Designed miniproteins, single chains, continued (3). Designs and how they scored, part 11

Each design is a single chain, and the fold is of that chain. pLDDT is the mean over its residues in the fold that is shown.

## One batch from the design tools (miniprotein)

Design m8352
Fold by ESMFold2-Fast:
Structure m8352 (fold): chain A 94 residues (1-94)
Amino acid sequence: MSLEEKKKALQEIADEAKKLIEEKKSADEFWNEVSRRVEEFVKKFKMSDEEVDVLLQWMLRVTRAVAEGDYEKALELIDEGLERAIEVLEKEEK
């Protein structure tokens, strides 16, 4: 599968996470939805343990901000984490 397909799928996870934050879903609902999306992404693209850890740590940081009611910080963490995840994917590609 292409790096471009991975980046698009990763962007879709970020977009869904932002939507859940905008809808002010609980931290439990947020984690359940985003962890499901990450699991589907990992299975589809046969991700390495390092890539999986980066994605899970990203979502855990965002979920913590949601649990604290800091939706502005949660949105910032999505954008920052997306940039980091893309960087890791590009390094693993070449």
Scores: mean pLDDT 79

Design m8353
Fold by ESMFold2-Fast:
Structure m8353 (fold): chain A 94 residues (1-94)
Amino acid sequence: SPAEERLRELVREAFDAALAGDLPALARTLEEIRRLLLELGLSEDAVDAVIAEIADVLAAEVARLRAGEISAEEAREKVVEESLRIARAAVAAA
């Protein structure tokens, strides 16, 4: 769907910002994800939970990449797929 393609792109941007340590860019991208999820009909509480879970996945995979445990390509793909799984579950529950 166009919404899933947009979410996928925003999550990639969030990963790139997190890896670069660009906290302003990360905050802007997470806010765009928040707005997209609200437009998809999630409550503010549900969106906050989804954003928190996406942030946890970002932090974990960036940490694994920095530790040399995973490649940048694998970390980025895992973050995108896990974030989409989290968002899809929340949308289905709404």
Scores: mean pLDDT 89

Design m8354
Fold by ESMFold2-Fast:
Structure m8354 (fold): chain A 91 residues (1-91)
Amino acid sequence: SSAAMQARVDRVQRMVDTLVANNDTFTADQVARLELHVRLVLNDQVQNTSDDDRQAQVNAMTAQYRAQGVDTFTRDQVRQRVQQTIASLMA
């Protein structure tokens, strides 16, 4: 339901705000793991994704960021990427 999805979005937003409040920079690997976790939570797929599949996706995302010359992300960049992910999944 829309209410259940909104509750998941609210939980994800609170989690991300707490994480970024305690850190000002993030590595490409950390951002890839965070973005994947956000996607899995919003799609209710955390329990249905194997550790091997999760690690493979994190590795692929990290490789893409590094290929683009990005090794670190700022707090604001992480917030923007999370908001883009939420918007994409709510569309």
Scores: mean pLDDT 82

Design m8355
Fold by ESMFold2-Fast:
Structure m8355 (fold): chain A 78 residues (1-78)
Amino acid sequence: SVDDVVAEARARIEALKPRAEEALKNGDKEALYEVALEIGDIYIEYVRRVTELTGRRAEGEAALAALEREREEVERLR
């Protein structure tokens, strides 16, 4: 269900918070980029699954394209 997809995505993002906090404390820019890329992957999967469940293909495709471009930009900044 959509609720299950939302709950799973939220739990995965919350699990990344300690890693992000540690990276910030250490000034570890590479670790911060890795966390950002993992968050991006979670959002891409979330949008894909919600799009399949709701049938809003045009909106979902546009959102996925935007998220994939943002992920490429983060990867480029490494």
Scores: mean pLDDT 81

Design m8356
Fold by ESMFold2-Fast:
Structure m8356 (fold): chain A 62 residues (1-62)
Amino acid sequence: MEEAKEAYENLVKRLKEAFGISEEEITPERIEELMRKLAPDYPLSEEDKQFLEEFEKIKAEA
């Protein structure tokens, strides 16, 4: 559980820095959309795939 939350928070932080969006604008749906945009340009690493899976789990718990 802790690992999933940390992975999600790190993903949120990275997306905020990459796209310049504020914390209030970060939602699970927005994160999913942004990750879909990134995937075609750069293949997801194993770490990125783990982040995506953890994000999906956290999103489902909401």
Scores: mean pLDDT 62

Design m8357
Fold by ESMFold2-Fast:
Structure m8357 (fold): chain A 86 residues (1-86)
Amino acid sequence: VKITSLKVEVRKVNGSDEITMTVTVSGAGTVVARVETNGLVQEVLAGYAKPGETVTATFIGDGETAKVSAIVVVNGEVQDEKDYEK
């Protein structure tokens, strides 16, 4: 299973970053969003995706967002990981 598309939108809300991640996958799997802000990693379960389905996760970064990535997991094994680069 592979991540075929990763879209990231960042907006300022009350001085914090609101991060919306939209992920499309080639096969069925669990999608996890990962955000690194100020060296701290936050992981959010985005949901279970079917082939060609999009899954969306939204989370709040405390301060400036350094890195955003998506991971797809099947039966506890990481199948693919995609980083958002600015």
Scores: mean pLDDT 75

Design m8358
Fold by ESMFold2-Fast:
Structure m8358 (fold): chain A 102 residues (1-102)
Amino acid sequence: MEHVAQLRAEARKDPAIWAKQQAWRDKLIDTALRNTAKHLGISVGTVKKLLSMDDEELTKYLNEKYNEEEAKKIKLELDILRGIILIIDGVATVAAANEARK
């Protein structure tokens, strides 16, 4: 159950490889945030704010500010973005760990 912590420890064995993979990760996440912001017609800052909300807080905010169809669309786009960020984090961590083991 500590697989992420173990992979992260392995990835950190070579600081240069770790730094390179973190830079790659950060660039891809920035690109995903900007694409989501453009697609939703909101600022990158607003996307980051919505991502920082828990599911209950996000649902309340969307229901107060948007109609039902818009709220559902924004929620779906944010759920997709969260999935993309998790995949990028996983790929960067695994790649760094594999390179550090050489």
Scores: mean pLDDT 75

Design m8359
Fold by ESMFold2-Fast:
Structure m8359 (fold): chain A 59 residues (1-59)
Amino acid sequence: MPPTAEEVVSALAAIPDPTLADVRRLLPDLTETQEAAVRRALEEGDKETLLKLMATLVP
């Protein structure tokens, strides 16, 4: 069963320094475009943008 957007955001928000591996663990079926967007948000260090992005990527 896929996690809800709330569950994914809450789990990621609890991680002080989230990595791409943490995101892939929560969302294993990311497309290349989605992974690129996540990688960009991580590089910018903008956790708010990362959390908003994760909410949109949950099926």
Scores: mean pLDDT 76

Design m8360
Fold by ESMFold2-Fast:
Structure m8360 (fold): chain A 91 residues (1-91)
Amino acid sequence: MLEEARALAKTEEEKEALAKLEPIIKEARERLPEAIAEGLDPAEVEAELAKLEAQLEKLKEEIEKNKTAGKLLRALAGEASIELGREILAA
């Protein structure tokens, strides 16, 4: 099993990165018309936004994988406890 402290530290690190990227992406979307009006190349702004979105998606996948692993581990622990109980009752 993963140690609780290590699992929490990894999940918190990923959540912190996600929380930081989400407002940046939102601000970039809101500022996109302004950036174009300021004379920035729309293609360059779009490429930068796509880069941030790719980073956000990767972090979401890592967080989801950790949550899924946690749920699976709980399900397995539950089944193991039930099986042990059945063996004791059968004895």
Scores: mean pLDDT 59

Design m8361
Fold by ESMFold2-Fast:
Structure m8361 (fold): chain A 61 residues (1-61)
Amino acid sequence: STAARQRRILQALGRAGRPLSVRELSELTGLSQPTVSRELRRLVAAGRAVELPDGRYGLGL
C-alpha cells in the first residue's frame, strides 16, 4: 500500500539522521527507485519530506 511504502521511507530517513538520495532510500527500503521517487514527491507535497538543492531528501514535519 502507499501508506506502508511512505512509512518505510520516513523510517529510513529517521534512522539515517541525514538526507538520503533516491538510490540510498531504494537500497534501504527494498523499493524500486521509481516507486521511491513517486512516494517522495507525495511526501514533499504533504510536508512530510523536504527536497534539498542537491537532490537528496530529508524529514519534513
Scores: mean pLDDT 88

Design m8362
Fold by ESMFold2-Fast:
Structure m8362 (fold): chain A 100 residues (1-100)
Amino acid sequence: SIDELKKKILELIEEAKEKINNNPELSDEQKKEIEKLFEEAKEKIEKAKTGEEIANVLRELRGKLIDVMDKLSKKAQAAFKKILDEFEEKVQKILDEYQS
């Protein structure tokens, strides 16, 4: 169901936010900027009516997170990319299961 999809995606967003907040390579300002992007995505996902709308929100979030990553130091980029890659892999598995 769409509600089950939303629940799983929102849980992954909270997991990613916790990893970002606990990452020592990111500044408090960088953590706040990234958290804001996740919160904006959460609000859009909660309002979404279809799996396609959720996928579109996640694609937009990915683009914005990449833009933030490009402004980081090389060390901060590596740490952030690891979190983002793990998040993206888990999201893709959930979306694939929903479409099957």
Scores: mean pLDDT 85

Design m8363
Fold by ESMFold2-Fast:
Structure m8363 (fold): chain A 60 residues (1-60)
Amino acid sequence: SREVTLSPATPEELQRLLDALPEGAKLVKALRVTLSDGRRFAAASYELDGELRSLVLPVE
């Protein structure tokens, strides 16, 4: 949505994303996503076996 704010993931958010990635995955990009209602998410794009995939986790 237009009310989405994107910023770099914090070191803690980056670590949580790395811990949640499947074995053998390589992190491509990590972002913090903030919605207009105040909810925050850490979002990652990662490569696994030459394919680009995505993962989203809620953050505190």
Scores: mean pLDDT 80

Design m8364
Fold by ESMFold2-Fast:
Structure m8364 (fold): chain A 69 residues (1-69)
Amino acid sequence: MDAEYARVARDALRERFGLSDEVIAAVPESVLAEAGRRYNEALVAGRDEEAERILEELAARARALAAAA
C-alpha cells in the first residue's frame, strides 16, 4: 500500500538523516510513497547503493521543499 511506503520513507528521513517532522511534512505523501517504493525495489534487487542514493535524493528534496514553503 502507498501509505506503508510513505511511512517507510518518513521513518528513514527521521532516523537516518535527522529531519524534523516539519521538514518531512513539506513533502507530498505521493512523493514519499513513490520514493519508498523505489527504495524497497532497489533493496529487493540487491542494489544497496541505489537504495541509499534514493534516500539521499529524497532528503535533499525535503529540505528544498521546506525552505521554499
Scores: mean pLDDT 82

Design m8365
Fold by ESMFold2-Fast:
Structure m8365 (fold): chain A 60 residues (1-60)
Amino acid sequence: TKKDKLLALIGEILSLIGEMFDLELDKKRGVISQAAADAKIAALNDKIKAKMAEIDKIFG
């Protein structure tokens, strides 16, 4: 159903936000370079944008 798709997309977005948090923490701790962390975070933001667009399509 549309509701099941929405809940799945929200769950996926929350997981991506969690990955971004871990990358920021790794960057702050010096586990990963700033450049590598920023590149991965940018890619995660693009994935979040795509999932938000799919949410818009469910109701548009």
Scores: mean pLDDT 85

Design m8366
Fold by ESMFold2-Fast:
Structure m8366 (fold): chain A 81 residues (1-81)
Amino acid sequence: SMEEELEIQEKLRDVVLENTKDPSVRDLWEKIFDYAKEQKAKAESFYKLTVGLLEDLRARGLISEEQLEKILKELEKIWEE
């Protein structure tokens, strides 16, 4: 349902926000979430986008490998529910 899709997307967003204090990263995920909500995006699309963007942030040195691993494990737990 749309309610389940939104709930999963909110949980995925919250994992990123709980694991970063960088205002630019926080603003980016809030913006992406708002756009996904307006477009009635599927949770799977948001999950894949979130993973890809986190990997890009790591490649650019904007987050640590430890931070990336922690976030990805928390995202996987939500997705496996």
Scores: mean pLDDT 85

Design m8367
Fold by ESMFold2-Fast:
Structure m8367 (fold): chain A 91 residues (1-91)
Amino acid sequence: MIEELKKKLEELAKKIEELLEQLAAGDLSKIPELKELVKKAEEVAKELVELLSKTDPELAKELEEGFKKMVEAVELAVERLKAGEPIREVP
């Protein structure tokens, strides 16, 4: 289960990165899809953190902090795109 959740989170992170690259190239139609993937990744990360907090609370905390930073970076990138600014901080 933990291994499955890690794999799902990695796959979602890769898709988010690919969509951010497409947005940086000017495809603003991908913003809704990006937001949906981030929401799915948040759900998977939350479940993984809850499971890890019982077996490895240190790793769970690192994952939670890392994921929060990733979400903030994605939200900043989307906001810059809406303002017509180029993306330079893609996670």
Scores: mean pLDDT 76

Design m8368
Fold by ESMFold2-Fast:
Structure m8368 (fold): chain A 111 residues (1-111)
Amino acid sequence: SAAAARERGRAFLRHWVESTLKQLGLTVSPEIEKLLEEGKFEEAVILMMEQILNDPSLSEEEKIERILKLATAMGLSYDQVKKLLDELLKKGKITPELKEKILKAYKEFLK
């Protein structure tokens, strides 16, 4: 049934979110979980990237590595990562220099 399929999908999404975010060292926020449950994946990924970028305990290299792991775990293409980083740049959440470093590293990682 459609209702049972939706419940299974929601349970899988919660488990995936908890497992993936925990493995990446990210905090599961209620806002991120809600966006993922609503299928707002781009908005959810932006918040996850913002969490990584705003973590003062992480070096620049560690931020790059975690964003690459997140992008890979979410199955994002290079163009999708570029689009999301462009949105973060418009919001003042990332510098142009760090955006270029992430894109270069992701392109090399995908080889």
Scores: mean pLDDT 77

Design m8369
Fold by ESMFold2-Fast:
Formats: sequence, structure tokens, C-alpha cells
Structure m8369 (fold): chain A 92 residues (1-92)
Amino acid sequence: KEEALKKMEEAAEKIVEEASKYLSEELVKRLLDGAKGIARATVESLEKGKIAAENTKLLLEAASKDEKARKVAREAVERTLEESIKIYEEAK
């Protein structure tokens, strides 16, 4: 699962980098921390990954009053979860 976690973290970093064009530096840092958390949770179980993603969305929504930034951050969290699940299923 070490290789799966590395692939998940690489996917998370790439997704956050793409989203960073639309986000403040503080929101990028929070999103990156959350995305890595989703990767670490998903490598343990799909359920933990989904919970981590939901918690990350709630934290990011609370951190920004900008609707566009909140939408971009939410989409990045969803993409991170989707890629992490795909990698998790391939590692079975």
C-alpha cells in the first residue's frame, strides 16, 4: 500500500496545483493538507476516505466567504477522492 499512498499523494498535489490558480495561498495550504489527509484515509478504507473528504469540504467552506473559491475547493476535494478511490481499487 506504500506505492498506492504515494500515487494518491501525487494525484492530490497535482489536483491542488491546478486549483491553486483560483484560490488564496491560505486556502491552497488548507486544501493541500486536506487532500493529503483524504489520500491517507482512502489507503486505509473507502469509508474513511469519504469521511475525510466530507470533513475537508466543511473546513474549506468555513475558511472562505468567496463562492467561486468554495466551488473550486469543493471540486478539488471531490477529484482527489475520485482519484484516490481509483488507485485504491487498482491496488486490490
Scores: mean pLDDT 83

Design m8370
Fold by ESMFold2-Fast:
Structure m8370 (fold): chain A 81 residues (1-81)
Amino acid sequence: SMDEIMRRQAQLILSMSDDELKEAIRKSVAEAGLSFTDDQIDYLVAQIRDIAQLALQGDFASALRKAKELEEEFERLAREQ
């Protein structure tokens, strides 16, 4: 189910260190041809962890809402860079 997939992703994300998440994000933005500041990367890590925490707690509605907000914020940050 989608809920099970979200829980597994949340567990994976929360098992990663901040450095591992930052490197994963840096790799993704570089592959997209984008450049983000360290502060922007730190912000994205914090938001991703919050979303994972909500999903792990079973609050999938809040997790999906926050993920959509983060997607919109990511697009905004990409346009600024």
Scores: mean pLDDT 81

Design m8371
Fold by ESMFold2-Fast:
Structure m8371 (fold): chain A 94 residues (1-94)
Amino acid sequence: AREEFEAALMLAHMTLLARAFGMEVTDEERQLLRDATEENQEKAIAMFKERLAGKTRSDVDQKALEEAREQLRRLAALADEDPEAALELAREII
């Protein structure tokens, strides 16, 4: 369903960024994204940004960040061209 698609894409985006900074998406953040309300989505993003703000430049793996950027670009392109392939890629990332 569309709601599952949007949740998977957001989780994939957060997962790629988390990997670059040596962290992971929490179960609470995953649950908030699945609830698909604007309030819960904003809360999940705020929680993730707060944890991300605690990371320094030395915590980031530059190669992992470049790979994340490449995967995010590919995922965005697929979401517009082939939503089913985008969902498969998102599931592989998660």
Scores: mean pLDDT 75

Design m8372
Fold by ESMFold2-Fast:
Structure m8372 (fold): chain A 94 residues (1-94)
Amino acid sequence: KALEYVEKARKALEEALKLFDSPNGDGKKAYDAVIEALKNLRKALELTDNPNVKKAYQYAVEALIALMNGDVETFKENLKKALEYAKKAIEDLK
């Protein structure tokens, strides 16, 4: 159950990074993808106390805060960290 939500979050985080790679950036769609990742990570945290899910959630939140402040560099850095921890959580939950 928790694994399914983390896998959905991983796909959403990967999509956010892909969308933001464009110079004319669909920032709204990238933002929406990070929101979907956060929703799925929160649902996973209702089902598991896995520390890598917690870290993925924390970095995804920090990415949104950076984006809201116009800090694109910090946004991308935190998105990559969120994705890294989501992938680690998937390995833990297999």
Scores: mean pLDDT 83

Design m8373
Fold by ESMFold2-Fast:
Structure m8373 (fold): chain A 66 residues (1-66)
Amino acid sequence: SMEEEKERLEKSVELLLEKAKTVSQEGKESIALSAKTSLDSLVKQGKISQEFRDKLIEKIDKALEE
């Protein structure tokens, strides 16, 4: 279902952010860019909404800023 897909994506983002805490600044930027590119691609394909993409990007940016 769409709800299960969203939950899976949110969990995947959480795992990426945990890994990002253990890498260099360059590594964090690379992880963030890759995640954002993948999310943008999913929106272009109609698999997720722009609203959901923006929510996940905000979560990524906030976590990497801290």
Scores: mean pLDDT 79

Design m8374
Fold by ESMFold2-Fast:
Structure m8374 (fold): chain A 75 residues (1-75)
Amino acid sequence: SIEEEIRKLQQEIAELLSKASPKQQEEMKKLIQQAEEQIRAIGEEGRAQGWSRKELLEKVKEKMKELLEQIKKIV
């Protein structure tokens, strides 16, 4: 399921964060915060436009994939 895919992405991000140096963790946390703000904006836009739960989850998944790629560049 798409929810399971999102969970796997979250787990991979958490693993990378746990293995990172303190300096890398600080940079990664800033990226995570930015992604959380963008995901909140996606949720608000989706509610305003009447998007389905599936459409919202697909957009969240793509945002999580982008975040993971950004984090991989730091580590």
Scores: mean pLDDT 85

Design m8375
Fold by ESMFold2-Fast:
Structure m8375 (fold): chain A 120 residues (1-120)
Amino acid sequence: HMTVDEQLEKTIKEIEELEEKIQEAYEKKDWESVAQEIERLLQLGIEFAKYMIENVASMSKEELQRAVDFMNIIVDLAGKYLDLAKLNNWPQEDIERIQQLLAELEALTKELEAKVKEQL
């Protein structure tokens, strides 16, 4: 079973790999691949947030704070990708999908923040 630090480090690495794939696809103007990799990044963030929420009682305050900080970084990054999609006039369906996943990620991040405050 992975420790919190191991799960966080694994997720950071996976997000970094997805960011590289997004950048490569962006340089090629392969918007379909950019949209798919952004969706994968958002889904990974959602899964990580759910994992942290389920495990808050077994984690240190420092681990929980690092997780909250990381989630806020992912939310900020996702917001920038949404702005990029709008600026490049992507299909409305792709924009709506990213907006929906970002809204779920934001809601889970707020839930995690609330649970962390309860542990303080």
Scores: mean pLDDT 83

Design m8376
Fold by ESMFold2-Fast:
Structure m8376 (fold): chain A 59 residues (1-59)
Amino acid sequence: MKEEADRLVAALEARGVIHPSGREQLRKLLEEGKVDVATLARVLQNAGLITPEEAAELA
Protein backbone atom coordinates (compact mmCIF):
# COMPACT_ATOMS: atom_id res chain seq x y z
CA MET A 1 0.00 0.00 0.00
CA LYS A 2 2.71 2.58 0.90
CA GLU A 3 4.60 2.10 -2.39
CA GLU A 4 1.33 2.29 -4.35
CA ALA A 5 0.23 5.39 -2.43
CA ASP A 6 3.60 7.11 -2.99
CA ARG A 7 3.49 6.32 -6.71
CA LEU A 8 -0.07 7.58 -7.16
CA VAL A 9 0.52 10.77 -5.15
CA ALA A 10 3.71 11.52 -7.12
CA ALA A 11 1.83 11.13 -10.42
CA LEU A 12 -0.98 13.44 -9.30
CA GLU A 13 1.49 16.07 -8.06
CA ALA A 14 3.47 15.92 -11.32
CA ARG A 15 0.26 16.58 -13.27
CA GLY A 16 -0.76 19.47 -11.01
CA VAL A 17 -3.93 17.68 -9.94
CA ILE A 18 -3.19 18.17 -6.24
CA HIS A 19 -1.53 20.91 -4.23
CA PRO A 20 1.40 20.17 -1.88
CA SER A 21 -0.91 20.36 1.18
CA GLY A 22 -3.33 17.94 -0.47
CA ARG A 23 -0.50 15.52 -1.26
CA GLU A 24 0.18 14.78 2.43
CA GLN A 25 -3.53 14.36 3.22
CA LEU A 26 -4.14 12.01 0.26
CA ARG A 27 -1.05 9.92 1.09
CA LYS A 28 -2.23 9.54 4.70
CA LEU A 29 -5.71 8.43 3.60
CA LEU A 30 -4.25 5.87 1.18
CA GLU A 31 -1.74 4.52 3.72
CA GLU A 32 -4.47 4.18 6.39
CA GLY A 33 -6.67 2.28 3.93
CA LYS A 34 -9.48 4.84 4.18
CA VAL A 35 -9.41 5.18 0.39
CA ASP A 36 -9.08 2.18 -1.93
CA VAL A 37 -6.07 2.81 -4.19
CA ALA A 38 -7.49 0.64 -7.00
CA THR A 39 -10.84 2.48 -6.95
CA LEU A 40 -9.14 5.89 -6.85
CA ALA A 41 -6.85 4.93 -9.76
CA ARG A 42 -9.85 3.80 -11.83
CA VAL A 43 -11.74 7.06 -11.17
CA LEU A 44 -8.69 9.16 -12.06
CA GLN A 45 -8.10 7.16 -15.26
CA ASN A 46 -11.74 7.63 -16.32
CA ALA A 47 -11.38 11.39 -15.67
CA GLY A 48 -8.22 11.47 -17.83
CA LEU A 49 -5.96 12.52 -14.95
CA ILE A 50 -3.63 9.50 -15.09
CA THR A 51 -2.61 7.07 -17.83
CA PRO A 52 -3.99 3.53 -18.22
CA GLU A 53 -0.48 2.24 -17.43
CA GLU A 54 -0.43 4.12 -14.12
CA ALA A 55 -3.91 2.85 -13.25
CA ALA A 56 -2.92 -0.74 -14.08
CA GLU A 57 0.17 -0.51 -11.83
CA LEU A 58 -2.04 0.58 -8.92
CA ALA A 59 -4.76 -2.04 -9.42
Scores: mean pLDDT 67

Design m8377
Fold by ESMFold2-Fast:
Structure m8377 (fold): chain A 110 residues (1-110)
Amino acid sequence: KVEEEIRELMKKAIENINKAVELAPEEIKLEVNELLKEAFAALQDGDIEKAKEYFDKIIELLSKYSEEAAKLFKKALEDIEKAYELALEEYGDEKEAVEKVLEAMTEVME
């Protein structure tokens, strides 16, 4: 079922984000967490372009300190994009698709 596939993708994405943040130096972790917070806030507002800008900043930051962390974060974004694409195909609406992906994220984080 599409909902299960979205949930599985989001679970993998969150796991990889957590691993990427863990590999970052302590001073960078705070900045990355703030950028993640802004990115997800933009997604909740339906501003996908703004969210991508924040994700790109995170990749650039992580790449300076850990190529492994940047690679894990990129994999997480690929899984988020796949989850969004599946939701968009199923629900046919951008806002609904984002809401479904964020719901799955909340479920796997709890």
Scores: mean pLDDT 82

Design m8378
Fold by ESMFold2-Fast:
Structure m8378 (fold): chain A 66 residues (1-66)
Amino acid sequence: MTVEVRKEGDLYVAVGRSEQGEAVARAPTESTAAGMAGGGAQATPEHLEEARLYAERAGAELEVRV
């Protein structure tokens, strides 16, 4: 699994890639963005909804791609 983080204006954008898929997270802190992207990339379909809800509560945006 790989996680790449970059700063984009006032937000951090992280891209996580694993055998389960790819996830993109945007958050006001680097650690939150990296954590969300890493978790999203490893999440099974059963856990994707929980990952999204956690991101929303943390003020982050999470997009999981196949």
Scores: mean pLDDT 75

Design m8379
Fold by ESMFold2-Fast:
Structure m8379 (fold): chain A 67 residues (1-67)
Amino acid sequence: SRAQELLERGRASPDPAEALELTGEAGQATMDEVFREFREDPEAFRARYGLSDEAVANLEATVAAAE
């Protein structure tokens, strides 16, 4: 995944500033991937990750707020 690639690049970097930047990008990429997967098929995402109705509602609200 892109998040994993960015995280590994950050870990391999000898520059602390670059490592911090890549780690931040990995976090953002992870959230973007989660939101994209959820938006593509909310029911399949719920089933795949075993989410409760409350968790799904919270994720829907978060995605709507983020646009």
Scores: mean pLDDT 71

Design m8380
Fold by ESMFold2-Fast:
Structure m8380 (fold): chain A 64 residues (1-64)
Amino acid sequence: MAAEEAYRRGAQEAKRLGDAGTPVASAKFGNEAYKSGATPEEAQRAASRALELAGGKVSKDSAF
């Protein structure tokens, strides 16, 4: 189902942020939104924002 796939994508993106070396705080935004009962789309949006902010694997705190 579309909703289930959205959940998967959101959770996967949050995990990828952590596994890619993204700060736990950034990955937590996506994961926490998903676990807090936010809609799958909101969780995915939070994860996307965290990923974009970190630049995939480059954080704002240490970018070069």
Scores: mean pLDDT 53

Design m8381
Fold by ESMFold2-Fast:
Structure m8381 (fold): chain A 83 residues (1-83)
Amino acid sequence: DEVYEELQKMIEEIHANSTPEQIEAMKKKLLEIAKKNNIEEIAEVVIEMFETKNVKEALEKLKELAEKLGDEATIRLLEQIEK
């Protein structure tokens, strides 16, 4: 799934301490992808992770949200990020 591969790549780049300019570009692209695929709520949590740099806490929030939504696509995204 092209969308989830891009989201995973963006998260990995943030984890690698990307520049502020690159992070802003990734945030904008992430929101655009999320809106197109109706996962905007997930994008909001990921954006929060970009700003706080607390990957562990953000991943916990993502899991909780995925369970609430019952969204198979979101669950799959989280599995790819963790593996």
Scores: mean pLDDT 57

Design m8382
Fold by ESMFold2-Fast:
Structure m8382 (fold): chain A 86 residues (1-86)
Amino acid sequence: DVEAEARRRAAAELPAVLAAADAALAEDPSLLPRGIAHLEGLVELGREVLARIPEEDRAALVEARARLLVAEALLAHLRARAAALA
């Protein structure tokens, strides 16, 4: 199951990604709006990449879906931080 494998990989990567983002924002809060804009672009690109991968290329689908899940989760995290600062 492509979705199950992608979710497992994303779950393994996400804590480190969130911790790194939080550390960077603690040093420079001005990175937050730029980070959100960058992640919005990455999410859009990730969806386009997934649409182009053949259904039979399971390995590429798992990798692209896992990257998209991490990007979506990080974007949600950054948006929540922005809302808390407002």
Scores: mean pLDDT 88

Design m8383
Fold by ESMFold2-Fast:
Structure m8383 (fold): chain A 57 residues (1-57)
Amino acid sequence: SDEALAAYQKALAALAAQKTMEGRLREAQRALDDPRLTDEQKAAARKLIAELEKALA
């Protein structure tokens, strides 16, 4: 059925999204250690880290 195919595609997209979120989390964590970034950019990175950690929990 179309519903079964849609559910399968949704599951594959969710797995891909999880791996992308893990990559973004690592990048955001590295940004906190970059001395070239502004306080505003680091604050945005901290907010993103909190949101991604909550989504991955």
Scores: mean pLDDT 80

Design m8384
Fold by ESMFold2-Fast:
Structure m8384 (fold): chain A 64 residues (1-64)
Amino acid sequence: MPVELPLPVGKPGEFAVLSVYPDGSLVVTGVKPEHRQEVIDWLESMGYTVTSVSADGTTITAKK
């Protein structure tokens, strides 16, 4: 079962949902398209590699 955490994105009070899986993979959901690159840059700064972005750009999957 993933652990879900609020992820601050771009502006104060704006949040996406960060889901952390036991295998060390992450899924970020609820990302606005204008904040997508910021979320990707944050994940990469934390040592994660973005493996996929959904067709609508609102879901980002990453792993270490």
Scores: mean pLDDT 73

Design m8385
Fold by ESMFold2-Fast:
Formats: sequence, structure tokens, C-alpha cells
Structure m8385 (fold): chain A 94 residues (1-94)
Amino acid sequence: MTVPKTMIKSHTTDDRTPLSEKHKKLAELLRKRGLRVRDITQEQMDLVLEDIKEALEKGVDKLYLSVSHDGGDVEIQGSLTKEEAKEILKEIEE
């Protein structure tokens, strides 16, 4: 038995690029897993994908995410288990 490995990721972005279909699918998958997802950008979704990949590579058991606009509200907030992160990445990469 090992101690649970957690990772906390927080980002602030200043981007207005609208979502691609891949990023829209990612946003829906995050919402399905209980994350708050609002008015988001491609840059924010790319950061979330990078964080998910990093967490899986490092064997993280739970990933906590927070992404906001510069001077704005939190656009993405919540957490993913290792299993949820694997499912999301598989659905996006296929």
C-alpha cells in the first residue's frame, strides 16, 4: 500500500481563441466528471490536457485543477482521479 499521490495545478491565461471540436469534447468530458467548466479557450483546454498527461506520467492518484483568465473568474475548477484522467485521455486521443 502506497500513500496517495496528489497534484495541484493552477493556471492563469489571457487568450480568446474559440474551442475546436476536440476542445469542446474535452470540456464535456470534464463536466461529466464533475468539474466546473465555463467560458473557456483552446489555450485553457491545452493546459488541462497537458496537466492530465503529466499527472498520468507521474502516477498521480488525484489531480486538482484551477484555470482562470487574467483578471477574471475561475473558468475551470475541480478534480480528477487517475482512472477518470485515463478515460478522458483515451477518449480525446482516439
Scores: mean pLDDT 77

Design m8386
Fold by ESMFold2-Fast:
Structure m8386 (fold): chain A 72 residues (1-72)
Amino acid sequence: FTLDELAKISQAVAALGLPAEVATTIAHGILKGLSDEEIARRLAEKHGLSLETARDYVERVKKALEEAGVKV
């Protein structure tokens, strides 16, 4: 991904008020080209979240990125 795309990811997650560790996990997953489900699974395992909560966080970030014009 470009530096501009990484900046948009960081800004979108910051705007959602998510914890920094959650933000970093989602950003790394997107950078690696992981599926939404794989990112959600890693969030749940790493941060002790339910899969439902992890999926919600991934969807919120992707929606914010889509609104900012980033392909995800």
Scores: mean pLDDT 75

